# Designed miniproteins, single chains: the designs that were tried, part 93

Each design is a single chain, and the fold is of that chain. pLDDT is the mean over its residues in the fold that is shown.

## One batch from the design tools (miniprotein)

Design m3248
Fold by ESMFold2-Fast:
Structure m3248 (fold): chain A 86 residues (1-86)
Amino acid sequence: MERAERGANLGAEAAYKSAQAGPDEAHRMGGLGGTLAVQAGPEKGYLGAKIGAENGERSARQAKADPHTIGGGAAVGAGLGGYEAG
């Protein structure tokens, strides 16, 4: 769970920065997060990704990011959380 939390924090930070850089950056970061999650392995990766996504979305919303950037932050959090958990 701690690894998923770290992933969520990185996702939230990426979402906040992407809000300033623009929607295309948020979309690209989301894609990377998804790729990392599938590489983590089925059971642990899935669990880490699920928790990371929930925390990443919540943290990104607190950063007041736009909806596209919030989605990107959740995806990055899921990917990093899943990857680390796997």
Scores: mean pLDDT 52

Design m3249
Fold by ESMFold2-Fast:
Structure m3249 (fold): chain A 80 residues (1-80)
Amino acid sequence: SDVQHYLVKEHPGATERELVVQTPSQQTQFYEVKRPADDPTPKWHKVSVLGSGEEVKFFQKDANGRLLPVETELLGVEST
């Protein structure tokens, strides 16, 4: 299995800070992003995901429960 390292930006329209992680063959994973409730500024986070070289997609939810695609950058892949 490979570890894929991403730089992920919080979506400014999201009301839930949890990142929803999806891959074609894996269970949906959730990554909780912690920041003060009074800080409205979207932030960048480094997120590592176990994968098999599959495309990984990141989302956050808005007030209506819609999945909003978040801005991502692949930083690297490590074999485990």
Scores: mean pLDDT 67

Design m3250
Fold by ESMFold2-Fast:
Structure m3250 (fold): chain A 90 residues (1-90)
Amino acid sequence: MEEELEREIERARAALKTVNDLADIAMKHPEAADEARKIREEAQKVYEEGLKKARESTPEQGLEIARETVEKLLEYAKRIQDLLSEAVRR
């Protein structure tokens, strides 16, 4: 369980990096910049709160919290991708 928790935490870090990378691209488009910035800030908060709760919980509960955090971060990444597609293609 502890090794599984660390893997999910690494996945959460990778997902957050994807959100940040996509937000950097979206922020170059004036029509998408404000929304991308808000999504990035929300994702950062979800990541920090999720990791804190996972570490403070039992290993089994922490694993579930970490998995939920990964899922939420991937949803934020998808929202920025959709925003970029709309901004680029009008």
Scores: mean pLDDT 84

Design m3251
Fold by ESMFold2-Fast:
Structure m3251 (fold): chain A 101 residues (1-101)
Amino acid sequence: SLEEWRKEIEKVIEESKKKLEERYRQIMTPEELKQWAAEKDPSARRKMELELQIRLGEGEALANQAIKAYEEKDFETYKELVDKLKKQKRYDEIERIKEVK
């Protein structure tokens, strides 16, 4: 029914929001974590969320490209991509790369 579909969609949206917020917290600086916990303005939170979502996607894409370069023995590209992640302070992604064969 339409009511069952509506409840199912609401549950999926709520679960997706929770998982995404957890991912944001993993890539936040200590200063951003403090601001996020204290910030009650929806507009300010939305701006932070947009920046974090862009940063999350870019770091993930760079890490995936670095893993592929390493597997293909393209160590020059691998080093350049890892150095870019270091400049962006994406230590979460650098650790993920180190754990992959």
Scores: mean pLDDT 81

Design m3252
Fold by ESMFold2-Fast:
Structure m3252 (fold): chain A 72 residues (1-72)
Amino acid sequence: SLAEKLAIYLKGLTLDNKVELYQEDHSAPAVIVTVEEFLKSLPKELLEPLAEELRKLDDDELADMAIKLYNE
């Protein structure tokens, strides 16, 4: 699932870690955001299943953030 892939990608990262979002246009520079900002950009329907997969990977900080964003 997409949530499982995202959880694996985020494994071992903290909310203040930076991730690169690659643009469809390869000539455009990648947008650098924090993991927190990345989570806030996700659609709410992905946040609940992502939190479940993150807890399976023992990543409680990211799982708690995802659930908080889902409930807001």
Scores: mean pLDDT 79

Design m3253
Fold by ESMFold2-Fast:
Structure m3253 (fold): chain A 73 residues (1-73)
Amino acid sequence: MEKALDAAREVARLVVEGKSQEEIGKLLSTLDEETRNIASYAAAVARRLKEENPDLSPQEIIDAAVEEAKKAL
């Protein structure tokens, strides 16, 4: 669980920093299937929040994405 949430937080951070899909995909490819699925979900949530809520800080987006990933466990 903790390892999956750590990966989710790292991927969410890459999304809010504006890293490319290639860089995010490279990180995801190093993860086991379960961790990758959770991290991918966090990335999707972070992208949605960044797009829909431009007033949110990077940290708020990361924390919200991780909490949504945690609920999906």
Scores: mean pLDDT 80

Design m3254
Fold by ESMFold2-Fast:
Structure m3254 (fold): chain A 85 residues (1-85)
Amino acid sequence: MEATKRAEAAFNSLPEEVREEIIKRLQEVQEKNPEPTIETAEEQLEVLEEVLEEAIETEGLPQELRDAILEPIRKTIEKHKEALA
């Protein structure tokens, strides 16, 4: 819950163009994979990492914003993998 709130605050602090790109690409992943699976979560993580890495390099965003935004999805993937172990 707290990690999700931090991610939302970090996401809302991003430039509008970066937020729109993330939303657009996440919608594309969701349309392609309508059922929530580990593969869908991994694709969403890859999309978020790519967009945020580009924004850090081009816009000079702090890496802490990227880490905060990625924390909930990374934890979801980790818990899924732990359930299989």
Scores: mean pLDDT 74

Design m3255
Fold by ESMFold2-Fast:
Structure m3255 (fold): chain A 64 residues (1-64)
Amino acid sequence: MRMEVEPPTDEQIERATRVSGVDPEALRRLHAELTRLGERELDSQAARDEVGLRVARVLAELEA
């Protein structure tokens, strides 16, 4: 993709997952999900926004 979407940083994601006491498998799953969203849904500005919102949802869930 020429115009790469800018998701949250790995550090932000790790911070949220560490609060939950996440294991490596959970981190791999999160990374895979974000990759799938970016790969599949980057066909418009709306798709890019959805990727950002989805990541925000995951982080909020981990903080709950």
Scores: mean pLDDT 57

Design m3256
Fold by ESMFold2-Fast:
Parts: C-alpha cells; structure tokens; sequence
Structure m3256 (fold): chain A 81 residues (1-81)
C-alpha cells in the first residue's frame, strides 16, 4: 500500500489541482489519501460532502474543504514520523 511519503505527495498534488480549478480530481486524490491513512469513514464522508457541495454549485466551499482536508493529511503525516 502507499507509504507515508506517497500520502504526502498525494496531498500536495491535491492542493495543486485545487489551485488549477480541478476540484473533482483534487477530491479523488484526497479520498485516496485518507484511505491510505486508514481513515476509510473520513474518506467516504469527505466524498459525499464534496459531491453535495458541487451539486449545489458551492465551488468556493468545495475548494476550501478540499484544501483543508489535504492540509490535514499533510499534518497527519508529519505527526506520524
């Protein structure tokens, strides 16, 4: 399975995709990152929340949530080392 270093790289990639406006792709990377960390329920809840925000056209809220989740994954990686 993915190493902690791969988790960090995925989180950084998600942040880049958010800056490019590729929110759906960024969200999928964050979901995979949470699963790699063993946070399966958090991954599913995040996926459902992002899908709902995108359906409502709340792009800024979706962007903010994706950024926060990616940053949380990076901090989790730092604390595990």
Amino acid sequence: MASLEEVREKAEEALRLVEEGRLEEAAEIVVDTFRDLGLEKSAENFRETIEELLKQGRLEDARELIKQAAQLALKYHEEQV
Scores: mean pLDDT 78

Design m3257
Fold by ESMFold2-Fast:
Structure m3257 (fold): chain A 56 residues (1-56)
Amino acid sequence: GIVSLQKPLEEAYDAGKKFSSKDIGTYLLALAEYNAGIITKVELEKRISKIVQNAK
C-alpha cells in the first residue's frame, strides 16, 4: 500500500526536516495522478524520493 511510500516522508519530518508548500503540493498532485491511473507506482516513488531529497 501507499504507507510504504509515505515512510521516507514521515522519517524526514520526524528528523526535523521541513517541506516547502510547493513540495507538499507536488506530492498531493502525484498522489492524485497515481490514484487516477495517470502515473505508475514506480513514477510515484521517484517523485517522492525527490521531495524527500529536497527536505531540509
Scores: mean pLDDT 78

Design m3258
Fold by ESMFold2-Fast:
Structure m3258 (fold): chain A 85 residues (1-85)
Amino acid sequence: SDEENKKLAEEFGKELVEILESKGPITEEDGELIALLTILMYELKVSKEELEKWLETAKNMDYEELKEFLKKKVEEYEKKLEELE
């Protein structure tokens, strides 16, 4: 459902913040990227299974790798959303 998809996106966005904070300080830019990713995940209706795999990948990355991964994922998901129009 729409409500379930929104809740999943919000919960995984929160988990991403916690994962990044566990590795180093969060900047304003990092927070903005995670917020945008959460919106994109909701709009694309990313499955629980895909979000779980994504979080496992994020947990295994170091601080700098995760920051670059977040930037790349925002770009990837923005492109996917544009291609669906």
Scores: mean pLDDT 80

Design m3259
Fold by ESMFold2-Fast:
Structure m3259 (fold): chain A 60 residues (1-60)
Amino acid sequence: SEEDRIREEMRERSEEVLAEFKERVAGASPEEQLQLTREAFARQADVVGEAVERLSRLRR
């Protein structure tokens, strides 16, 4: 279903965000780790927001 596809795409993009975060945080200072964490949360919020909007359009 389209709902299943949206959920799968969200999962894949979330995995990409996490993978990039792990790569960048390796060897970073504590201050840099905090900034990278904030950036990763912002990117993840965009991923979830896009999926939620698409799901909402399907339901109503």
Scores: mean pLDDT 83

Design m3260
Fold by ESMFold2-Fast:
Structure m3260 (fold): chain A 66 residues (1-66)
Amino acid sequence: SMDLSRLAEEVAPYVYDVLSENLDLDPGTLSLISRGIAGEAAAQSKTLEEAKKLAIELAREYVKKN
């Protein structure tokens, strides 16, 4: 089983890409939100593939609401 902190770190860049392409926010704010979403996805996932898929889905939902 992959460590939760490692899963979050591995998927955070994918969240950042989705958010940066769709939202006009400063890099610091984008990084903070990306780490939050990545952590949430990692906590609900058992593998890197599951965490990445969930993280991208959560990032897209965040874009729809903001």
Scores: mean pLDDT 84

Design m3261
Fold by ESMFold2-Fast:
Structure m3261 (fold): chain A 74 residues (1-74)
Amino acid sequence: SFEDVLASVELAGQNVLDAARAWNAPAAALTVARWYAEEMRRYLESTPELSEEEKREVERVVEQTLAELEALAA
């Protein structure tokens, strides 16, 4: 379901943020950000069709997580 997809994306985002913080290395944070972006793209491509509104919600969570990961790299 959409809620399951959203929850999975949010959990993945929290896990990669926690890992990046634990590593305390800017290069590691950028590597994690790139990996996360690619994994989320694959996940969305392999899930059942989502509406445009549902896709925007998922993309918003992904973009927010990426922004926080990139901030850790700065």
Scores: mean pLDDT 75

Design m3262
Fold by ESMFold2-Fast:
Structure m3262 (fold): chain A 78 residues (1-78)
Amino acid sequence: WKPSDEELEEAAKYYSTVISKLSEEEQEELIKQSVEAFKPPDPEKFSELLKKLIEAAKKGDLEEAKKVLKEIIEMLES
């Protein structure tokens, strides 16, 4: 299953809104909890992608957030 462009855009908007409200400490905790919850095949790359998503969200870069979110989903579906 591949998410549509519309589903990715809606998800990117939602996560950008949520992430932009988090403190730096809350962001680090979210990354740690996400790694433990999802147990990705490459935890280091997953953490880097989450950091890129947070950075894109703070900048309001929806296109970058959408791209990073797609990469995260593809990793977790592997």
Scores: mean pLDDT 75

Design m3263
Fold by ESMFold2-Fast:
Structure m3263 (fold): chain A 104 residues (1-104)
Amino acid sequence: MYEVDATLEIEAESPEQALEAGRRFAERVKAAMKATPGVVDIEVKIELDPEDPRRVTVHVRGRFDTPEAANAFVQALVDAARELAAHPGVKSVRLDIEVREVPP
């Protein structure tokens, strides 16, 4: 089994744009999950930075039964982050992804 832990950090021009960007990414993650065969489970969490509400972090953790499924999901996350970086009101995105082989 494979576990994908991804963290997307978003900086936007306003708190509303940051939250909208986070929600847009979460919806893209859910769509990628439905399109990826071999998904075991997935969790998505959106966190607001209390010190800077223009910053939002999206945490994604997915489990996959094959390396092909995990790799396809990683590519979908990268594509979603690139699309989000081009969105009006988004100043920057940072995507960090860790893929681990875990016991079944």
Scores: mean pLDDT 82

Design m3264
Fold by ESMFold2-Fast:
Structure m3264 (fold): chain A 60 residues (1-60)
Amino acid sequence: SVLEKTQLLRARIEALPAELRHDVARELLGPLRDFESLSTEQLREAIDRATARVLERHRP
């Protein structure tokens, strides 16, 4: 459901270090363009990929 997906997205963003939240949200703009059509599994995968890309850029 849209509610479950919204709660998952909120929880995952809130769990991130504050300094990474904006960058992860920016990475999600493309993958989440059709939010209502994504399954909860697809949403989880999109969040994980966006987080991984941001973490890779923030490595020394």
Scores: mean pLDDT 80

Design m3265
Fold by ESMFold2-Fast:
Structure m3265 (fold): chain A 67 residues (1-67)
Amino acid sequence: MVLLVAKVKDPEKAKKIIEELGGEILGVSEDGIIAAEFEDLEKAEKAIEALKKAGLLVDYKLLVLPE
């Protein structure tokens, strides 16, 4: 599994994009930080690309979690 932690401009829109791409939302902060879990790195990378295309992504970190 892969953990995405992203700083976004619009958390509500970012959350919808992440969920549509198979991400499970773990939390959203008032500061616009969103944490989401993906099954694999490819899905997480597609979510990052979608967030970039939407102009929502400020910064992010990806953590590959061991099974």
Scores: mean pLDDT 82

Design m3266
Fold by ESMFold2-Fast:
Structure m3266 (fold): chain A 95 residues (1-95)
Amino acid sequence: MEPQDLDIDAILATLSPAARAELAAIEAEFQAKGDEIVERYERGEISEEEARKRLAELAAEALGRVIALAERENAPQALIDGLRAAKAAYEALAK
């Protein structure tokens, strides 16, 4: 799924049912927030630049939640490092 050379499916298979449910809940919450930003852009209420910045900020926030979950579940260090690098990239895009 991700073009990041990480075997995410194999990693997800090692998570507890509770951890997978929590990850799905995080994804659902941030998908809903992202959809709201896109809808506001489509209605002309915000500019393309503002929508892009808000989506980047939202992605960084979501990655922060996923990193916390991954650290709690003792996920592979390479995955945690990759998530932190992605979060830093989105924080840079939000400027």
Scores: mean pLDDT 78

Design m3267
Fold by ESMFold2-Fast:
Formats: sequence, C-alpha cells, structure tokens
Structure m3267 (fold): chain A 94 residues (1-94)
Amino acid sequence: MKEKILEYGYKLYRAPDEERGKIMEEAVKEGLDPREVLVAYFAILKVGGVPLTDELARELAELLGVPEEVAREAREFVLSNPEFVEEVEKWLES
C-alpha cells in the first residue's frame, strides 16, 4: 500500500469523530481512493485491538461520507488478509 494512504489512515485513527469526514475529503482531493484509505484505517483499528464489526463499519461509512458497500469491502479485505495487518503494524512501529 502507498505510504500516503497509510498516513491518511493514521490521521483518521488519531482524529476525533468531528474531524474524520474532513480528513477523508482531503485524501480524496489529493487523488486517493477512499476504499484504500478506509482499508488502511480499518487495518490500524485492527492493530489497535478494535473489533471490526458490521455495525462499526456502517457507522464509520456514515461518518466519513463513504458508501456502506465500500466500508463492507474494506472490512472484509482487512479480516481476510492478516499478512496485510501485520505489515501495517510494522509500519506503525517504524
């Protein structure tokens, strides 16, 4: 995954709820795919021990102004690719 996408995922992770929509808009304005940014954000949540439930994915989709199907696809990708989550964990520790 591109480092810039991981950086935006990390910005979302650190941000309060009221700022997350704006951060996603900034990422899209920079030409990043919101699905990929959401994959990075969900992987960081998983590393942080947050359970990626269907309810959380729907709530975050609404908060970020992203379609629910995109959030479901991002969630399924993160849950199905533990190697990717390990790579993100290593990036966070660097």
Scores: mean pLDDT 84

Design m3268
Fold by ESMFold2-Fast:
Structure m3268 (fold): chain A 88 residues (1-88)
Amino acid sequence: MEKEKKEKEELREALKKLLAEAAEELAKLNEEIDPSPGSRLMAEALRLAAEGRTDEAVERLIRAAIEINGITEEQLYEALKEFLKEQE
């Protein structure tokens, strides 16, 4: 069963591209959810993306969102799927 892994990889690739195009929008979304505790983690993720370390940036974003919202990784991917669908 690799459907979950394949979906996550596709989302990671799309998110890497999105970070380059919409890093500012991603940061704003995170601030809207919880501006204080996670803003530093989000800033670190954006810095990693700017350095071309997009894999680490994506993983940092995922962890930041999970910690800020107290949600699961799967819930985060569901939210990302919905957001990315609007970009199509």
Scores: mean pLDDT 64

Design m3269
Fold by ESMFold2-Fast:
Structure m3269 (fold): chain A 85 residues (1-85)
Amino acid sequence: AATTVLPGRVTAVEVAGDEVTLTLELTRPDGERVTVEVVLRGEAARKAAAIAKPGAEAELTVDRAARSATLSINGETVWEEKAAA
């Protein structure tokens, strides 16, 4: 499959100036739990600061074919990135 979905939860939210660091505990397709830190800036950081709390539902979707990744918190998209091909 071109798209991998990693469900999980927000475990920590750190605000430093214009940056927000989210610590996520995600479950890989093989069932392994991984801790991922995502640093957000600008509008994504503001959105994350407003809705992301410890225990909130998190989902990271990675599309390797499209070279894109999307982060959703409580079903709302807070960050989306597409790499230039």
Scores: mean pLDDT 79

Design m3270
Fold by ESMFold2-Fast:
Structure m3270 (fold): chain A 86 residues (1-86)
Amino acid sequence: APSREDILRAIGLELAALGALLDGDLEGVLEYAEELLKLAEETGNKFAARLALKLAKEALKAAEERGDEELAEKAKKLIEKAEKLL
């Protein structure tokens, strides 16, 4: 099981990503999702992988609504990576 510190770090990254999402900073959302995926890969933390997947899907929807093809492609890659860890 992941350590308590790994779980708290995942929660901190989720809160930071939610702040970025509220600010409309989709690049920031994807950066935090990527950090959550790295944590999941390093620790086997399925909670971090699930959070990364959720954040990447939310960022993809927002990027597609804005017509931002570059951010949409980045989000799709993170979704694929997160799904492989679940």
Scores: mean pLDDT 82

Design m3271
Fold by ESMFold2-Fast:
Structure m3271 (fold): chain A 84 residues (1-84)
Amino acid sequence: EELEKLKEEAIRTARQAMGAAFDAFVKAVEKNDYLGASKALQLMDEARKLIEEAKNATTVEQARKILERAQSLLDEAQKLVDEL
């Protein structure tokens, strides 16, 4: 169903955001960049919350909004990796 596909995409995207945030965390720690490391940890926490919200989504509209938030978080995490 469309709902299940959107939930799967949201979870996949949030997991990708988690991975990018973790890569940013590793880079920040290697550079002794405590602010970058703190930001990366915040993004990882947000990704974890989005994964749980996506699992609990019961409507197409909810799943779509969560997917949009997950895509935005992935972009932010990738930008942090690039800026480090």
Scores: mean pLDDT 88

Design m3272
Fold by ESMFold2-Fast:
Structure m3272 (fold): chain A 90 residues (1-90)
Amino acid sequence: LEKERRELEERIREILREKFGLSDEEIEELLARVRSLSAEELDASVTSPEEAFALGLALLLVQIPRLTTEEQLEIARRALDELIEEFEKL
């Protein structure tokens, strides 16, 4: 379970680095924003569809340490796959 969480976290970080061109520093900045701002403030800060997807990935990433079951991890993997599929339609 902990290994699977780590693999999912690394996969999301890799997508943020490779598809969105974010540095590790920029990823940590995005995660800090997600942790500190309300859902309404985060929504208001989005200015493009690309930013909306990056925010969605960051929101998923901050939830992963809270996942305690294999079923929850499966749901998270599906959410990631759906986010990637929608992004590829842009």
Scores: mean pLDDT 76

Design m3273
Fold by ESMFold2-Fast:
Structure m3273 (fold): chain A 85 residues (1-85)
Amino acid sequence: MEEEAEELERQGALLESIGLLLKIASETSRLVGERLAEKGSEEHQKLAEENYKSAEESEKKSEELFRRAQELREEARRLREELER
């Protein structure tokens, strides 16, 4: 059971790491979009919108992974508490 808790904790940490990478990708896409929007042409505005959509998608996936990581850590905590009994 302790080994199961350790494995869940490790999986949670991995999902958090992937979530962080997606959050960075989201922030990068947003910054690229902002710089493209500054150029003011219709073509650049369209590319900016595509980057904003990409940023939104990555942010949403990041939030989902952080949520799953939290659930795994909560389960690991429950298993550890049950082992104390």
Scores: mean pLDDT 83

Design m3274
Fold by ESMFold2-Fast:
Structure m3274 (fold): chain A 91 residues (1-91)
Amino acid sequence: SLEEVIELARRLLEEAERLIEEARRAFEEGRYREALRLVLEALATLTLLRMLIWEAKKIDPDNPEIKELEERARRLEEEALRLEEEIRKKL
């Protein structure tokens, strides 16, 4: 159901947020290789999330929950890509 798809998308969003937070903590602690692994896992999770959002939009393109998830996913992807760039400068 659409509701189950949205719930799964929320869980993937929460997982991506957790991975980015852990990557940032690892980066701050000088654990650059661990930070890279975590940020790449976050980006992979966000890729799956974007695919799921795209499928949900085909069912209900005007759903406000889907629009919220898409905007949050976009902002997290921008944050993760910026963090990846900073980590790679330290390697």
Scores: mean pLDDT 90

Design m3275
Fold by ESMFold2-Fast:
Structure m3275 (fold): chain A 75 residues (1-75)
Amino acid sequence: AAPYTLEAKVTPETKKLKVSATGYRGGTTFTNELEAVGDDKITGTKGAVAGADFVAESYDGEPVASYPKQTVAAA
């Protein structure tokens, strides 16, 4: 299957980002937790669904209130 791309900002200070992606498909709600290190982009994710919304949950263990809600894009 084609990978899904999740895009979120990662500051150069820690280079860590935990992202939660939640979707609804076929009567089932699901949530994916991701951890990215480095750049400002998370590419591909296990269990991601195109069109699902996601938000950054934590950055280096701290809650991230300033990261915007984003939608998972299908590739």
Scores: mean pLDDT 41

Design m3276
Fold by ESMFold2-Fast:
Structure m3276 (fold): chain A 73 residues (1-73)
Amino acid sequence: SILLRNYRSLLTQHRDLGRQMRNLMDQYQQLLDQAQRDSRYLGDALRSRRQRGDLGRQLVDSGQRAQDLLDQI
C-alpha cells in the first residue's frame, strides 16, 4: 500500500518534470530563433540550455527512483 502510493507519487512527479521539459524545449527553440535575429537573446538561449540539462538529470533520477520502487512491489 505505502510502496504503491510512493510509486504513484513518483510517477506524477516524473510526468510533471516531463511536461516542464517539453515547455523548456519549446521556449529554447523560440529563443534560438530570436538569437539568430538578435545576438542579445543568445544569453537567454544559453541559460535555457543549462536549465534543460538540469531538468534532464532530474527526469533520469525520478525515472530511476520510480523503477527502484516498482522493483520492490
Scores: mean pLDDT 74

Design m3277
Fold by ESMFold2-Fast:
Structure m3277 (fold): chain A 69 residues (1-69)
Amino acid sequence: MKEVSREAAESIRKVGEETEKLIKEKRQIFLEGAKRVQALVDRYRSDPSITREELAAGVRKVIEETNKK
């Protein structure tokens, strides 16, 4: 019964590929958000003119923009 086994294997593979694509897309959004937060932290550490409140506001904005996607 090669046809039944092939259909089952193809269905599992397709679901796996679609799931992997969705995970990659969602992970990319989160990774971009994390990179933006890290850049803000790095800038805060290197630039004494940036206040802690400005860093906190920047981080909140990144979180809000990431959650809207």
Scores: mean pLDDT 73

Design m3278
Fold by ESMFold2-Fast:
Structure m3278 (fold): chain A 97 residues (1-97)
Amino acid sequence: AALDAFLALLPSPHQQRQVRALEELEKAGLPADEIASRMLAEGLITPEQAQRIKEILEQRDAERKKLVEWMEKGYAENEEQKKLIEDFKLAEEYRKK
């Protein structure tokens, strides 16, 4: 924790380039494979780091896509979807108070 906080306060030029490149490529809407490949090609990450980043981003994209498809493709009428809508409405009511 203390060491991690210290390292976050004093980012290396290399670490700053890695973070900036990842943010730029994500904002451009590139798929996980292309983000990892471009960062690897620019020498910003190792092949092992590229594989890790790809896996993490693909998992995030799959979860996001699954949620969107679940809502759009008629899963909206199932019990889980109804509960999510009710929970969202309750959260909105608490926000208005």
Scores: mean pLDDT 62

Design m3279
Fold by ESMFold2-Fast:
Structure m3279 (fold): chain A 90 residues (1-90)
Amino acid sequence: MIDPELEKLILYAFFIGQIENDYSIYNALLKAYQALRDGNPEEAEKYFIEAAKIALEKGYFDIARQIVELGLKYFPDSEELKKILEEIEK
């Protein structure tokens, strides 16, 4: 099943990659999408966390928040994603 929210985030991350010449967030989100499609939830969670951390470290707070919020819809008990959300809100 195609997730339109994740596809929009991937496009947003691609746009950032074009401007900044840095596709790290895009690559992490694409791997999360592939892991979800292939039925690998542990790998998908890992890549949502990686994408959110990269976005936070680079100061892209808007996409970082959107990545965490979507990740928490898939993984509502993820302590790492909750922790990243708290760091964004400070």
Scores: mean pLDDT 84

Design m3280
Fold by ESMFold2-Fast:
Formats: structure tokens, sequence, C-alpha cells
Structure m3280 (fold): chain A 77 residues (1-77)
């Protein structure tokens, strides 16, 4: 019962993080990427923190999304 609601809460948190990542605000996008990396357990926090430009943040964001996609594909195997 609580586990199902906790999973729904995690999905809602991921949706909020994605909204931050889609934001054209550098600070919000960086925050969203850090939270997503933490939630997915992807070790990119240092690279996200080191990003100082929107271009660098987009590059790390692409890597983060690729790692998430790999994780999903691995689950399908």
Amino acid sequence: KKYSEEEIKELQEKKEILNLMVSEDFEKMKEGLKKMAEKEGIPLLEEIEAAKTMEELNEVGQRLLQEIAKKIAKEAE
C-alpha cells in the first residue's frame, strides 16, 4: 500500500525534476539534472556541478539522459 504510493511519489518527483530540466533557466536546469542523477543513481553529480555554461550543462544532460535510457533498456533485457 505505502510502497505503491511511494513509487507514485517518486514518479511525481521525477516529473518535477524533468520540468526543471526543460526550464530555460540555467540554475533550474542544473538543479534538475543534479536531482535526476541522484534519483537514478548515476554518478554525474561532479560533472553537473562543474558545468558553467548552458552548452556544458546540455552536454552533461545528454549523457545523463543516455545513461537513464541505457538503464531502462537494461531493465527490458
Scores: mean pLDDT 74

Design m3281
Fold by ESMFold2-Fast:
Structure m3281 (fold): chain A 83 residues (1-83)
Amino acid sequence: SKEAKEAAEEALRLGVEAVRAAGNGDVEKAKELVKRARELIDKADELIKRDKTKGKDLLETETTIGVAAIAAGVAKVIIENNE
């Protein structure tokens, strides 16, 4: 669905911002952005199930979710390595 895709894209945006914040030493901001990105990933997955998303839209949304999860994970590693 369009709503699921938009949630996934917002999660990716926040995940990328989290990597930037973590790289700049803004640990508190990075932690909040990682949390928000993960909440949006969960929302996108729920919307996929609710809307019974299929085919190309499912593949595109799942790919965006995957990249968002990688970005959030990278930010978390940077945060943990700076403790």
Scores: mean pLDDT 85

Design m3282
Fold by ESMFold2-Fast:
Formats: structure tokens, sequence, C-alpha cells
Structure m3282 (fold): chain A 65 residues (1-65)
């Protein structure tokens, strides 16, 4: 949900780098704490990348699934 996505972004903020990207593991931990279920299709897309996610790209990954 939009609320869980916002909470995920808030929880992931401390791990977000100066380029606006968050390590995949930190993002997944924040999503787990926020109760956001990340579909396997979105997870595979993220794992196929550089191991980091941007908050804008996160929205695109969730829309893909």
Amino acid sequence: SAEQLRETGRLAAPATDVDGTTPLEAFLEAARRAGLEVPEEALEAARSGPGRVGMGKLGNLLALA
C-alpha cells in the first residue's frame, strides 16, 4: 500500500547513500518492518541490478509486479 511504501522509505532513509540509493538488503529490512510485501518479480528485478534501489526505482519495481 502507499502507506507501507512511505514507511519503507522512512525506515530506509538512514541507509540511503548520497546518490539517493539504498542497499538492497537495507531496503528489504525496511520493507519487512513496514509490512510492505515485495513481489518476487520486483525482487528478481532488484537482484539483477547493482544490489541497490532508488526510491523512484522502487515505485517502478512495485508497478512491474
Scores: mean pLDDT 67

Design m3283
Fold by ESMFold2-Fast:
Structure m3283 (fold): chain A 58 residues (1-58)
Amino acid sequence: ATEELAPGTKRSTHVDPESGKEVSIVTSDFFEGLSPAEAAEAAARILAGEATPEEVRA
């Protein structure tokens, strides 16, 4: 199942077929298309309160 936690942030849950346990993966489409370095820089600015997600988009 896929659940939107915040605009641009989604949580996907699926069941591992071998163990039967649920695995949850949180993804953010806001950082989709950015390099890992650019995503880290954007996240740091947002967490520091210096910018909104829209302002640090590459």
Scores: mean pLDDT 58

